# Designed miniproteins, single chains, continued (3), part 76

Each design is a single chain, and the fold is of that chain. pLDDT is the mean over its residues in the fold that is shown.

## One batch from the design tools (miniprotein)

Design m10631
Fold by ESMFold2-Fast:
Structure m10631 (fold): chain A 109 residues (1-109)
Amino acid sequence: KSREFVRLLLELLELELAGKEDPEIEKKALEMEEELLAKYKPKIEELAADPSLSPEEKVLKLIEAVEEEDKLVGEALRAAAEAARLAAETGDSRAAAERFKARLEELLE
C-alpha cells in the first residue's frame, strides 16, 4: 500500500535527522523508489521528450500524473519537491527535512 512508501520515507528521514543509518531501511526505500520510477517510466519519457516544457514543469506534470493514480504518493513527492526547493533557497537542509517530516506525518493520519 501507498502508506508503506510514505512510512518508509518517514523512517529514513528520522534516521537522517538523528545522524543514524539503517542499511535495511535504506535498501527498502531504494527498492520502492525503483518500482515507482519503473511504473511511471512511460510518463517520464513522454515528458522528457517534450521540448516545450521546462525541467520544473516536467517535474510538476509527473507529480500530477502520480497524484491521479495515487494521491498519497503524489502528495509525498510534492512535499519532497517543496523541501528540496526550501533547502536550495535557504541552505538549511535540516529545516527543510523537518518540514518534510511534518508533512509526511500529516499524510499518514
Scores: mean pLDDT 81

Design m10632
Fold by ESMFold2-Fast:
Structure m10632 (fold): chain A 81 residues (1-81)
Amino acid sequence: MSEIEQFAVKILDELMKNVDPETAAKLEEIKENLLKTKDIDAMLDQLEKLASELPLENRILIESAITLLRMGQYALKKEEE
């Protein structure tokens, strides 16, 4: 598993601990999809969609996680020749 995948899984696991069980189940589906596709951008799109469907408190938590994940992706996925 790549370092960005491990980082994303850890962030998703922490989110699942801080939200309701229904939202946690949605996050687990997003995590499983990430593990199958290995597509961080698809995972981020799924998180943004989920956040738009949730109340403000959960939306802020997910948007914060998206920001951390994009920062981590930017640091690890540098432009290559």
Scores: mean pLDDT 78

Design m10633
Fold by ESMFold2-Fast:
Structure m10633 (fold): chain A 78 residues (1-78)
Amino acid sequence: MEAAEKAVEEARALYQQLLAQGVPPRLAALAAFHKAMELAKDLSPEDKKYVLDAGVKLVAEVAPELAEAVRELAERFL
């Protein structure tokens, strides 16, 4: 649980950092989702799902048109 929470925090931190640097929200959310996948790769299946679900939710809130694609990508990664 702690490792999954830290992974989500790290991905959210990247999203906020990219926004502060002027990166468009859509691209910042996709970068954060990719970071979530990298951080989740060595986690347990339950923690991996938690991190990927958080990443999909972020993309769905920022770029709803990409929500289906990232959800499918997360499902294949699990």
Scores: mean pLDDT 82

Design m10634
Fold by ESMFold2-Fast:
Structure m10634 (fold): chain A 94 residues (1-94)
Amino acid sequence: AVDVETVKATKKVLILFFKNEPPNVVEGILTVLEDSSLPVIIIGLNVTNPEVVKLLKEAEEKHPEKFRVAFTNSVQEAVETTVKLVEEFKEKFS
């Protein structure tokens, strides 16, 4: 679970970029991140594997206060989306 007081105190967000990592690697990373106290922004760059898309979407649906997930098709879109999601977390924990 996300510790809101810790996030307010540190104002830190973890940002992860995924391309075509295997589903078992993605699932392992998500499991580790569920135990962290920090909110996580996950940016998929040209992710086409439906198992990976499902894992990332289910993580956000299960823990919407912790995980924000976006799928992007270019480096520019990934950067712009990351900035937007970081600002959303900054406003939430201000």
Scores: mean pLDDT 74

Design m10635
Fold by ESMFold2-Fast:
Structure m10635 (fold): chain A 88 residues (1-88)
Amino acid sequence: MEKLKEYGKLLKAHAEELVAKEPLPEDVKAKATELLKKLGEALEAGDVEEAVRLYKELVRLLGEAAGEDPEVVEKAAEEVGEKIREMA
């Protein structure tokens, strides 16, 4: 599925931008990088369910570290998860 791999590249770029944009602790950045790696592997393998879970975990991690409203963070996580499923 070419679209899923293509979306994976866009998702990696978007997630990296979120990490770079926010002044996050190095510990959080390390965890985010690990999640990005696993997310990319899941997308390349076509494991949509794992990709959705990993991305939601990444969004929650970054949102919590940035001190963002939990409801806003959950909304963003659900929205991206829906887009990943839509591309499968």
Scores: mean pLDDT 70

Design m10636
Fold by ESMFold2-Fast:
Structure m10636 (fold): chain A 74 residues (1-74)
Amino acid sequence: SKVEEAIEFVSKVSGESSFKANYEKAVKTLPEEDVKKLEEALIKGVELYKKLQSGELTEEEVREVEEKMKKEWE
């Protein structure tokens, strides 16, 4: 699934081997609605990061998208 791919990507990029375990623990603690928002934010964040790394987006464009994403799930 896209969520599993995103979790694996973040774990590899950050070097945080416990990320998956911490995520699973958080999912058990959070309401279902908040879990869905977290999953969507994680997937979008990974896709945006990949585009930034490939040079498809400028740093300014990334900043604007991040600001909109924060407002959507605040």
Scores: mean pLDDT 71

Design m10637
Fold by ESMFold2-Fast:
Structure m10637 (fold): chain A 105 residues (1-105)
Amino acid sequence: MLTDEERARVAELAQKIYEALKNKDFEKFYELVKEGIDRARTPEELEALADAVAAIISKYTNNPEIKEVVKKGREEIRQAAANGDMDRARELLKKTLEEIKKLME
């Protein structure tokens, strides 16, 4: 379970990610998500970041291919986080982000 401080940090980052997508700044969006992945210290922080990014993308697009990539990525990241596998969770979140990037180009 996230601490209140960890939850607040994820929420602040999520707000910045949302503003970048709202402004069509895809480079800043990818930069912020990658920064969040690299700064996460627990599997729970990675899962919370993945959930926040998924929610933001779902508000941004109705593209069913992007929605499916996000859904699959979330389930795989949740499984890795549940197993305590930080390296796998980071790898999966970065992979999901790159797949989203290709579909948004």
Scores: mean pLDDT 81

Design m10638
Fold by ESMFold2-Fast:
Formats: C-alpha cells, structure tokens, sequence
Structure m10638 (fold): chain A 106 residues (1-106)
C-alpha cells in the first residue's frame, strides 16, 4: 500500500542517518587503523540492514537487538576477525544498539 511504502521509506531514511553517524564515529576513532575502520563500517552497515528489516517486520526492540547481534557474530566469523578487531566491532554494535533503543523508545 502507499502508506506502507511511505513508512518503509521513512524507516530507511532514519536507518541511513544512524549509519552515517556510526560511520563518522568510527572514522574519528584514533585507535583504529584505516583497514579496521573499513571492516568495522562494513559489518555495522550489514548488521544495521538486518535491524532495519526486523524493525519493518514489527519486531520488538529486544528482537531487533538480537537480530543485530546475531548478524554481527556471523560477520565476525565470515571475515575471520582477530580478537582485537572483533572487540572493536562489538563496541560499535553496542553503540548502535544503544542508539536504536533510544530511538525506538522515543
């Protein structure tokens, strides 16, 4: 329906803004190498897309968080990240989830 399409577009724009904020935070982290920034950003982007789909399906905030965490774990394994890289990804994912929870409760 037209209402559904407008809703999906609005949600997409919100999630794109979240991604841009996360990308900026990752880019400004002086403890990360350029390679680490690229990998973390890619993982956050893919995890956020899973979260967006769960949001559009009407999932609870807890289910959205679980979907994001599950996807993050899968990507850590897929990219064969070191423990240090995995820790940095989990920190970024935790920040993302905190922001999504705040937004969901608003």
Amino acid sequence: SERRKRYEEAVRRVFENILKQMEEEIAKDPSLTEEQKKIITEIVREALEVGRQAWLEGKSVDEIEEAIRKKTDELIKKYNLTPEQAEKVRIATDSLITYLRWLYES
Scores: mean pLDDT 82

Design m10639
Fold by ESMFold2-Fast:
Structure m10639 (fold): chain A 74 residues (1-74)
Amino acid sequence: DLEALAERLEEWRREAHARVREATAGLAPDSPEAQEIRRRIAEEFRRRAEETEDDPLLIEGARLIAADVANTRD
């Protein structure tokens, strides 16, 4: 079910972005600290998906979300 897959990926995306916003609150978006936090959160989500999900489409989608989170400058 593509709708269920899309919804799960949207949940992962929302969680990852929420974690970044909370962890980088008060930091300049381009600061070394904010960049490091984004990379760590992205790596955590990628590893979690690879270790806990059996669906290769979910794993690949989570990896793409992680890459997006690492490069987001909100």
Scores: mean pLDDT 75

Design m10640
Fold by ESMFold2-Fast:
Structure m10640 (fold): chain A 74 residues (1-74)
Amino acid sequence: SLSDMEKMKLVIEHVIEEVEKHDPELAKEIREAYEKALKEGKSADEIQKEVLRVLMQGKARNPELPWPSNVKIP
């Protein structure tokens, strides 16, 4: 629903804002993954999973990156 999409947008913008303070390149990768998933017509849940995948890959490359406060640790 539009409500679920709006909630997802707020969650992802917060993730991007927190990540950008520590890893601007990863923040850009997350934004690009988010925009691509939106263009592909993915659901809010699918978009969140794609963003989480990119975030986890970035965290593996940069262990010093703090885990975003609004995202459940897998």
Scores: mean pLDDT 81

Design m10641
Fold by ESMFold2-Fast:
Structure m10641 (fold): chain A 85 residues (1-85)
Amino acid sequence: KEKEELIEKLKKMVEKIFKVSKTEKEAIEEIITLFKALIEQLKELGDKVSLEALAEVARELAEKYKEIDPEAAKEFEKLAKEAEE
């Protein structure tokens, strides 16, 4: 339940970044940068639940962009793997 709530919060953050960014490419770059910083911080805190939530959101983004932007999809897959390790 707590993980599900955090997944929804992360998805809302992603949605806001897309809404305020001038281009989809800029939004994707901002999200990747944000997720890298969050993974580093969450690992330092030992927050495994938040890391699992972030990994799920990153995987959904990888699947969403797989055909549209394969390079972005690969970056999101790397972020999901990093959050799980």
Scores: mean pLDDT 83

Design m10642
Fold by ESMFold2-Fast:
Structure m10642 (fold): chain A 87 residues (1-87)
Amino acid sequence: DYLKEAERYAALALLYAIEGDYEKAEEYLEKALKAIEKAAEEEGLSVSKYVGEKLRAIGLYLSGVLLGEGSTLQREALIREAREILE
């Protein structure tokens, strides 16, 4: 069941983010999103726009944190967008 796989990967992504392992968090978030995509494709299921937006917000937050010494403006923009969607 791709939806159960997505739930497991999403939970792992959150756990790794809490632990400060943002590389692992991003890896598992990507796996969760791909599992949701496969579930929608094979079962003809519509992914809730709300669920999709919350997952996107988490992805943007993790991407913002992972930029490291990259563009501060880009990182702050991604974090702001993620927080705005999560509210």
Scores: mean pLDDT 66

Design m10643
Fold by ESMFold2-Fast:
Structure m10643 (fold): chain A 88 residues (1-88)
Amino acid sequence: MEELEKEYQKLRDELIARVKSLAEKYGLTPEEIERLIAEVQAQFDRLYELIKETYKGDLEKALELMKQAADALFTRVSERIRRLAAER
């Protein structure tokens, strides 16, 4: 599972960087950006623990699900960033 831990850390860093970049482009405040990053970190960390526990013997499936989770979280947070910037 060391490979899953490595992929988790990589995806986590990439996800945080993308969220920060997008939020900055939309003119969110530093406080809003920090809150979004904290929320995304917490959600991704929770998903990682669940995937690690559930797919202990299936590294390929675990890696696939981690990548899907990162993409899904980015999509969701992107919608929220747009909403915060535009006040819908």
Scores: mean pLDDT 83

Design m10644
Fold by ESMFold2-Fast:
Structure m10644 (fold): chain A 62 residues (1-62)
Amino acid sequence: SEEAKKQEILNQGQKQLGDIVTEAQRQIALALQRGREEAERVAQQYEAQARAVHEETLKLLA
């Protein structure tokens, strides 16, 4: 029937929207995780640079 065809179209559209929302949430979560990992890497890099400057300064004062 026409009503059955319309219901199938609605069901398919709802499923597609659900899939889009789920994928968007997954991609956002991954982007946030990568951002946190990069922030930690940057912090570690600057800590290493500060340590190197400190060690070089001590050598120059010796």
Scores: mean pLDDT 86

Design m10645
Fold by ESMFold2-Fast:
Structure m10645 (fold): chain A 91 residues (1-91)
Amino acid sequence: KIEEAKKAVLEAADKLIEAAKQVPDEVESGVAQISAGVMKTSVKTNPDKDPKEMLEDSISLLRILAKSPNPIIAEAARESVRKLEEKLREL
């Protein structure tokens, strides 16, 4: 359902922002916050977007962040990937 997909993406983005706040490196923190902003904007500006495509796009972005050299950001991204992949399987 589109509402569940939107909620999952917004929760993943919020979790990434909270992880970024714990990172003292301004560049690493900034990249994570910008990425979370892109996820939130995609959800809000594409109201008719297919929920499967919305989850797949967010998973792709989070997989890139999961390779971050910063362990706080990488762990938050990996956890979010697992959660969104579970939601995708439920569709």
Scores: mean pLDDT 79

Design m10646
Fold by ESMFold2-Fast:
Structure m10646 (fold): chain A 74 residues (1-74)
Amino acid sequence: SDEEIERAYEEALEAIRAGDYETAIRKAGQLVKGIDDPEVLELYRRLTAAIRARDEAAAVELLEQLKRAALAAP
């Protein structure tokens, strides 16, 4: 649901900013749960790479893109 996507986004964003990368990756995964669109999955892969690289700026931007893509998915 849209509410689940918004909640996962908020929790992932907070985790990124707190440096809790394990939680950030888990919550980002919840954003794309049930979505098999290759473009959405590629955004998720890029996001997890940015989180693991501790690139907060890139991770935040990719998370925002992933949220928009997840909300647009059928």
Scores: mean pLDDT 84

Design m10647
Fold by ESMFold2-Fast:
Structure m10647 (fold): chain A 93 residues (1-93)
Amino acid sequence: MENEKKADELFEKGIKSLKEGKYREAAQYFLQAGQYYDKSGNKEKSAEAYILAARAFLKAGDLVGAYQALDNAVKSDPSKREEALRLLREARA
């Protein structure tokens, strides 16, 4: 679907930004990818994109962004709750 293709493009841009150490940009791309995966109904990929957004926000020092991304990940896929809690614990260390 169009939304899923757009999400895939944004996800790839997120990966590229992450490899370049551009953590804030990577987080924004992954966040947008998650939103488009949500619109396509692909909850599994949406949750994955939101988890990557949270990881990138944490590397950028954006705790608020990380919390919002993890909340969205758990809403898309409740099975991600344990991974979300692990990332929050990592952020507090």
Scores: mean pLDDT 85

Design m10648
Fold by ESMFold2-Fast:
Structure m10648 (fold): chain A 70 residues (1-70)
Amino acid sequence: MLKEKVLEKIKRLSEKSEGSTEESLESMEKAIENSSEELLEVILRMLEAHEAGESSVGPELVAELLKLYE
């Protein structure tokens, strides 16, 4: 499922980041569950670009985007 892919990418990227708390991850998970498939596709693309080193838009900015659509 698209939600699972987005969550997996965020968790993998957050594992390399010392700033992630369990509470922050739970908040992102809830936002992802409430997000449209269209928004999740955009987020997945952003996370993939960040993972490839093509973008500075990491999990933190993705979390801010999710909050805008709550």
Scores: mean pLDDT 67

Design m10649
Fold by ESMFold2-Fast:
Structure m10649 (fold): chain A 113 residues (1-113)
Amino acid sequence: SMEQLKKDFEEAEKYLDEALKSTDPLEQIRLLGKIFDIVYEAAKRVLTPEQQEELDKLYEEASKKIQEAARNKDFDKVKEIVIEFLRKVAELAQPYNPELAEKIRELIEKIES
């Protein structure tokens, strides 16, 4: 639902605010991981079955890269991977759910600020 989408992105923005206030790289990585999972679950609910297959592939590839970067405590690399994932999901969503795509782009701008 549109109401659930709004709540999901409000929760993602709350975790982003907490990540930006943290001086602990492990806490920042944990919070970025929560944002990553929230966007994946939100997209999965609204995308077509064909788009969900591509979404699942993007999620698995990004998850592996995030795990590797997190083991090295590399917050900047985790941030880079999450932003790349978000951009690709926005592109997938654009034809069928432009509101989801727009919310993802707004989130990317806040992460890059």
Scores: mean pLDDT 88

Design m10650
Fold by ESMFold2-Fast:
Structure m10650 (fold): chain A 87 residues (1-87)
Amino acid sequence: SASERNEQIAQGLLESIERWKAYLKEKLNDKTTSKEELAAIAKRGEAILQEAKQLLSSLDVSKNLREQLEAALKELEALIEELKKKA
């Protein structure tokens, strides 16, 4: 059904956001990451955040999965802001 497809897409989106969160945390903790590289990663992260928000707005998903996605997006946004502050 369309609902089952939306749940699968949303689950894939959540997994993608969690991978991005892990990557940003790694780069923030990597002493070899330059200010220029942090700025470039933050810019790419902002684009991904906007695309993820747009995709989520188009999906009809369960309340629990929506809440998990909204929490993950908020955490991703906070990590992007930390990268921007260090750049």
Scores: mean pLDDT 88

Design m10651
Fold by ESMFold2-Fast:
Structure m10651 (fold): chain A 90 residues (1-90)
Amino acid sequence: MAEELKEKVKKAVEEAKKNKAILVVAFPDIGEELDEEKLEASIERLKKLLPEGKKIVLVRLEIKSEEELEALEEVAKELEPFVKEQAAEV
């Protein structure tokens, strides 16, 4: 459901904005499962680089089709203002 993916990402963006947190969106290749071990290692490394008290909002997405990937790309365009705001604070 492409609509559910968009809603999940938008909700995470709002949560990150409220908490001035770093937003991390993780998704596998189409039809594959997310590598949790590599994701966890990347998040731990990121935590060490962040200022004390800075929160991370992590969103895990399952991409089942090209339609869902296209929906994610559409949401990424909506995230552009948030990315600029986040870059200004970091």
Scores: mean pLDDT 69

Design m10652
Fold by ESMFold2-Fast:
Structure m10652 (fold): chain A 83 residues (1-83)
Amino acid sequence: KVEELEKKFKEAKDRKNYYIAAQYALSLAIVYLRNKDFEKAKKYIEEAEKYLEQARKSGQVDDATYRALKSMIEALKKKIEEL
């Protein structure tokens, strides 16, 4: 359920596990987009981008993984802006 993903996202944030937080935010964005909740999808796309950048700055993600996740986030941003 989406509530469990939101709980895991919050727990990752509270522990400063930015990479894990970015992954849960990305998953939430995809779930909300699929459910046509575009406001929440946009919110979690922004959260995923924010925490991916924090993970990068904190050394929690390597270059290849960072680029892959950033590409996914940018693709989701483009898709939602076209709706």
Scores: mean pLDDT 86

Design m10653
Fold by ESMFold2-Fast:
Structure m10653 (fold): chain A 63 residues (1-63)
Amino acid sequence: MKEEAEKAAEKAAEGARKAAENGGGDQSTFDVATEKAREGAEKGDAELADRLGAEGYARSAHA
């Protein structure tokens, strides 16, 4: 996948990782967020990848 979906997933994963570290999330929490974003990208579903990244970020920010 070299389309916008892959870039969207990478941006979502990067944001989730930073949010998890900044919010004090542990390794397992941001690993799950990153894994879910990657799964969305593998399916080529930009909408799913964006949603998974947003969920990871929101969870980390309010954890």
Scores: mean pLDDT 59

Design m10654
Fold by ESMFold2-Fast:
Structure m10654 (fold): chain A 99 residues (1-99)
Amino acid sequence: MAAEAAALLARMEANYEKLLEEAKKAGLSEEELKEIEEAAELQRELLRALAAGRTTEELLREFEELVVAGDLEAARELLATRTDPAVREVLERIIQLEL
């Protein structure tokens, strides 16, 4: 599990570097590029928490489904009741970015 999470983190970092290069070629603004960088950092923190056993894939999937459905109230309640303070802070920032 931890080794798999580390491999996913490394792949995600490479993918985000490519995404930033493509975004720069497409002429995205510095603000849009900064949003991509912030999203990458939030995903890195989630993968670290997952590798440490501080959260689960099931909980992250439930959270993602709620955010995609636009049910931000239920998403925030899940964070308040079922996550530790550090994981909650990361996921709350994701809600703020509407990712």
Scores: mean pLDDT 71

Design m10655
Fold by ESMFold2-Fast:
Structure m10655 (fold): chain A 105 residues (1-105)
Amino acid sequence: EEYKKKAIEHLEEAIEHLDRAIEAIQSGDLAAAKEHLQEALGHALIAAEYLEKAGYTELAEELEEKMTELARQALNAIQSGDLAAAIEHLREAKKRLEEAKKFLE
């Protein structure tokens, strides 16, 4: 299905941006980390829209809710200087996206 394929493509982009955000935190580039986190959230939300159009309504709702909350928690952790918590939230977000991608494949 075309919508399913586009959802997978956007999940892959979101995962890549989360990896870049983690690397940026580890290198001390918090500005780059925030930019990559925002890009990852954007791609995850677009993936959720395509999942809804493909008939995966429950998965789309779960992904939108979880990614929004984890991104908020990661951003708050970055802003407070709790970089260990930020990395944990980003790794959990990545796990959720990878699980969604595997379910669709």
Scores: mean pLDDT 90

Design m10656
Fold by ESMFold2-Fast:
Structure m10656 (fold): chain A 83 residues (1-83)
Amino acid sequence: SSLTGISQEKIDKIRQSVDTAVGKYTLGSRLDDVVGQSPHLSGSSGKLIEDTMLKNNVVLTDEELSKMKTVQEIIDYIKEKGK
């Protein structure tokens, strides 16, 4: 299988959070071919959010992301939650 259970779960949660922040949502694009990357994460900001979540082992909910206005606010929140 092209899916890796542990990595896929972590990346899928991060992808869900970043998809909300980016404002583009594609449920049809599965991460089985893309580990740590998606069309929504091809931009520098999306990649930065993903990498920060992975490094801090933090997953944000869609509700938490929808209240933030900038990528920097998301990054700061991830770091604070990861403490």
Scores: mean pLDDT 56

Design m10657
Fold by ESMFold2-Fast:
Structure m10657 (fold): chain A 61 residues (1-61)
Amino acid sequence: SRERAEELVERAREALESLPVRPPAFEHQVDRAEEALAAGDYEAAERYASSLLRLMGVELP
C-alpha cells in the first residue's frame, strides 16, 4: 500500500541518516526506494526499503 511504502521509505532514510558512515550502496538503495515511491510503484518502494532496513538490522514496522 502507499502508506506502508511511505512508512518503510521514511524509516530507511532515517536509519541511514543515523549511521556514522553512510555506505554509497545504502544511499543508492534508499534513492531507488524514493524514486519508486515517487513513480507510484509502491511494491518496488517497499521491496527496496525493507531490504535496506533488513541489511541495517532494523526491525520492519
Scores: mean pLDDT 79

Design m10658
Fold by ESMFold2-Fast:
Structure m10658 (fold): chain A 94 residues (1-94)
Amino acid sequence: MSEEEKALLERTREQVLALIERAPLSPEDKARVRELVDRFLEALRNRDWAAAEEVLRELAEFGKTLSPEQQAALEAVARLLVLTAHELRDLQAA
């Protein structure tokens, strides 16, 4: 993995962790979302796009069990993860 790809993933992790910390989630739910984020970023590091997509599905299903305000926070996290995956693919195609 290139230095640029590593920098992208590290910046994304920092931004997502900040979103999770500010989210109106229980400590247990924050821990669950952090676990899913780490699994997603690991899938991207391994170029396992199918595994990354599975994590996004798990995040969406988890969101269905939460309040609308909590769902909005998870949607923000998911959006940043999807944007990061697209940026990583663009870097790898260059």
Scores: mean pLDDT 84

Design m10659
Fold by ESMFold2-Fast:
Structure m10659 (fold): chain A 70 residues (1-70)
Amino acid sequence: SKIDELRKKAETMSLDEILQLQMEIGAQAVASAVKALYSTDPKEKEKYRKELDELIDIENALQEIYLQKL
């Protein structure tokens, strides 16, 4: 699982590195949300909604890891 691989990598990361990654993923999630909202092509809209869902799952996993290291 991509989330399981992320958890293994995050065990070796500092809190600052995790926070930086959270900011990067958050920015990507906002970009995908904007593209999903403003896309006129239904297929493109579905693609960006799916990308947004995956990014939200990653954000939730990173937040959990951050709190466990705190």
Scores: mean pLDDT 84

Design m10660
Fold by ESMFold2-Fast:
Structure m10660 (fold): chain A 98 residues (1-98)
Amino acid sequence: NKEELIKKFVEAGVPKEYAEVIVETAIETGFPEETLLELVNSIPSWKRLGVPMEYYAAFMYWMVKNGKSIEDVSDLAGKLAVDPSVVEKEVEELRSLL
């Protein structure tokens, strides 16, 4: 259910407008719901590492758009935790869709 998925992202701290783009892109690309829930569950870890919301939201958007799981991009996820600028282009793309 699209509304329940959006709600889970919002409850985890992603603003509704970002959550809608991420969830709608996931549905459009056929991204698995189980994998999408893994992304939601990763949000507390991004917050603990001090990664700004716009950057981890953009990273999740990029993953759903390209059909990638956290396991597929573990190296890039590790880089994002240290330097958020590694997804700067994805932040700009996501902002253009709001």
Scores: mean pLDDT 80

Design m10661
Fold by ESMFold2-Fast:
Structure m10661 (fold): chain A 88 residues (1-88)
Amino acid sequence: SMAELVAAEEKLFEALGPYLKEFAENAGKDEKKAEEALNKILETLKSLPEIPTEVKILFLDYLIYAAKKAGLPHLAKKAEEFKKELEK
């Protein structure tokens, strides 16, 4: 239902929002904080099986792009590997 989709999107946004911000602010500035934020995002995505795969992919594509732009290829690879597992 529409209400269930809205609730799922709100839950994901509430859970991921702070970590997405932390990752964006620290990518290219503090690699440890960026990696910690990425790890929390990936763990949160794993804990929310009710969220549509395509929505998860949008967040992962952002993380991959941001990590590559910041010169953090190993963090980009972590997000890419998680994305591949979701697409199986």
Scores: mean pLDDT 81

Design m10662
Fold by ESMFold2-Fast:
Structure m10662 (fold): chain A 58 residues (1-58)
Amino acid sequence: MKVTIEILDEDKAVLTFEDGTEEEITYEELKELVESGKLEIESAKFEDGKLYLEGVLK
């Protein structure tokens, strides 16, 4: 499943799913998803001083 990830201040991230559902997670939770292989990061970009990631949730 495709997800868009916005990295926020205070070590938080927002996941936006294909259905438009949003979920706020901590940076530590984001790292765990990547390291466990549940989230595969495909691209990264900076826009308006914020980091946005695109990935696939397995």
Scores: mean pLDDT 78

Design m10663
Fold by ESMFold2-Fast:
Structure m10663 (fold): chain A 74 residues (1-74)
Amino acid sequence: LVVEIESPEPLDEDRILKAIHAQGAEIVSAEITEHHARITVRLAPGTDVEAAKAAIERRLRTLYPKAKITVSEP
């Protein structure tokens, strides 16, 4: 999965990474700036991809309600 965040508010790297780790996703790469993040994650085999996408998106939306958040398959 690829997680992209575009935020008018400053991003907190630790909060974002914790939110993703809480869903059982492995972080392959992370590029986080003050207003933009692009994180590539790998899910464990047998994980429900759609449920994981929804959970990550909801958690990040709670942290950054004004941000544009997309979670996509590569």
Scores: mean pLDDT 80

Design m10664
Fold by ESMFold2-Fast:
Structure m10664 (fold): chain A 61 residues (1-61)
Amino acid sequence: MDFEEVLAWVKENFPQLDLSDPAVRARLRQIFALFDRDGDGRLSPAEFAQFVRAAPSLLTA
């Protein structure tokens, strides 16, 4: 999954987040990079599963 696909998932599952805010987008890019183990700008299905598991504590806490 690329960053745009992750943003679409976040928009659907965390509608309270303002994805037009540059600070929110920067935070999401930092989190994306943390899970992007291959550094190719994409999350594998396994890396995306780890992101989904961590997302509630990383995005709303």
Scores: mean pLDDT 77

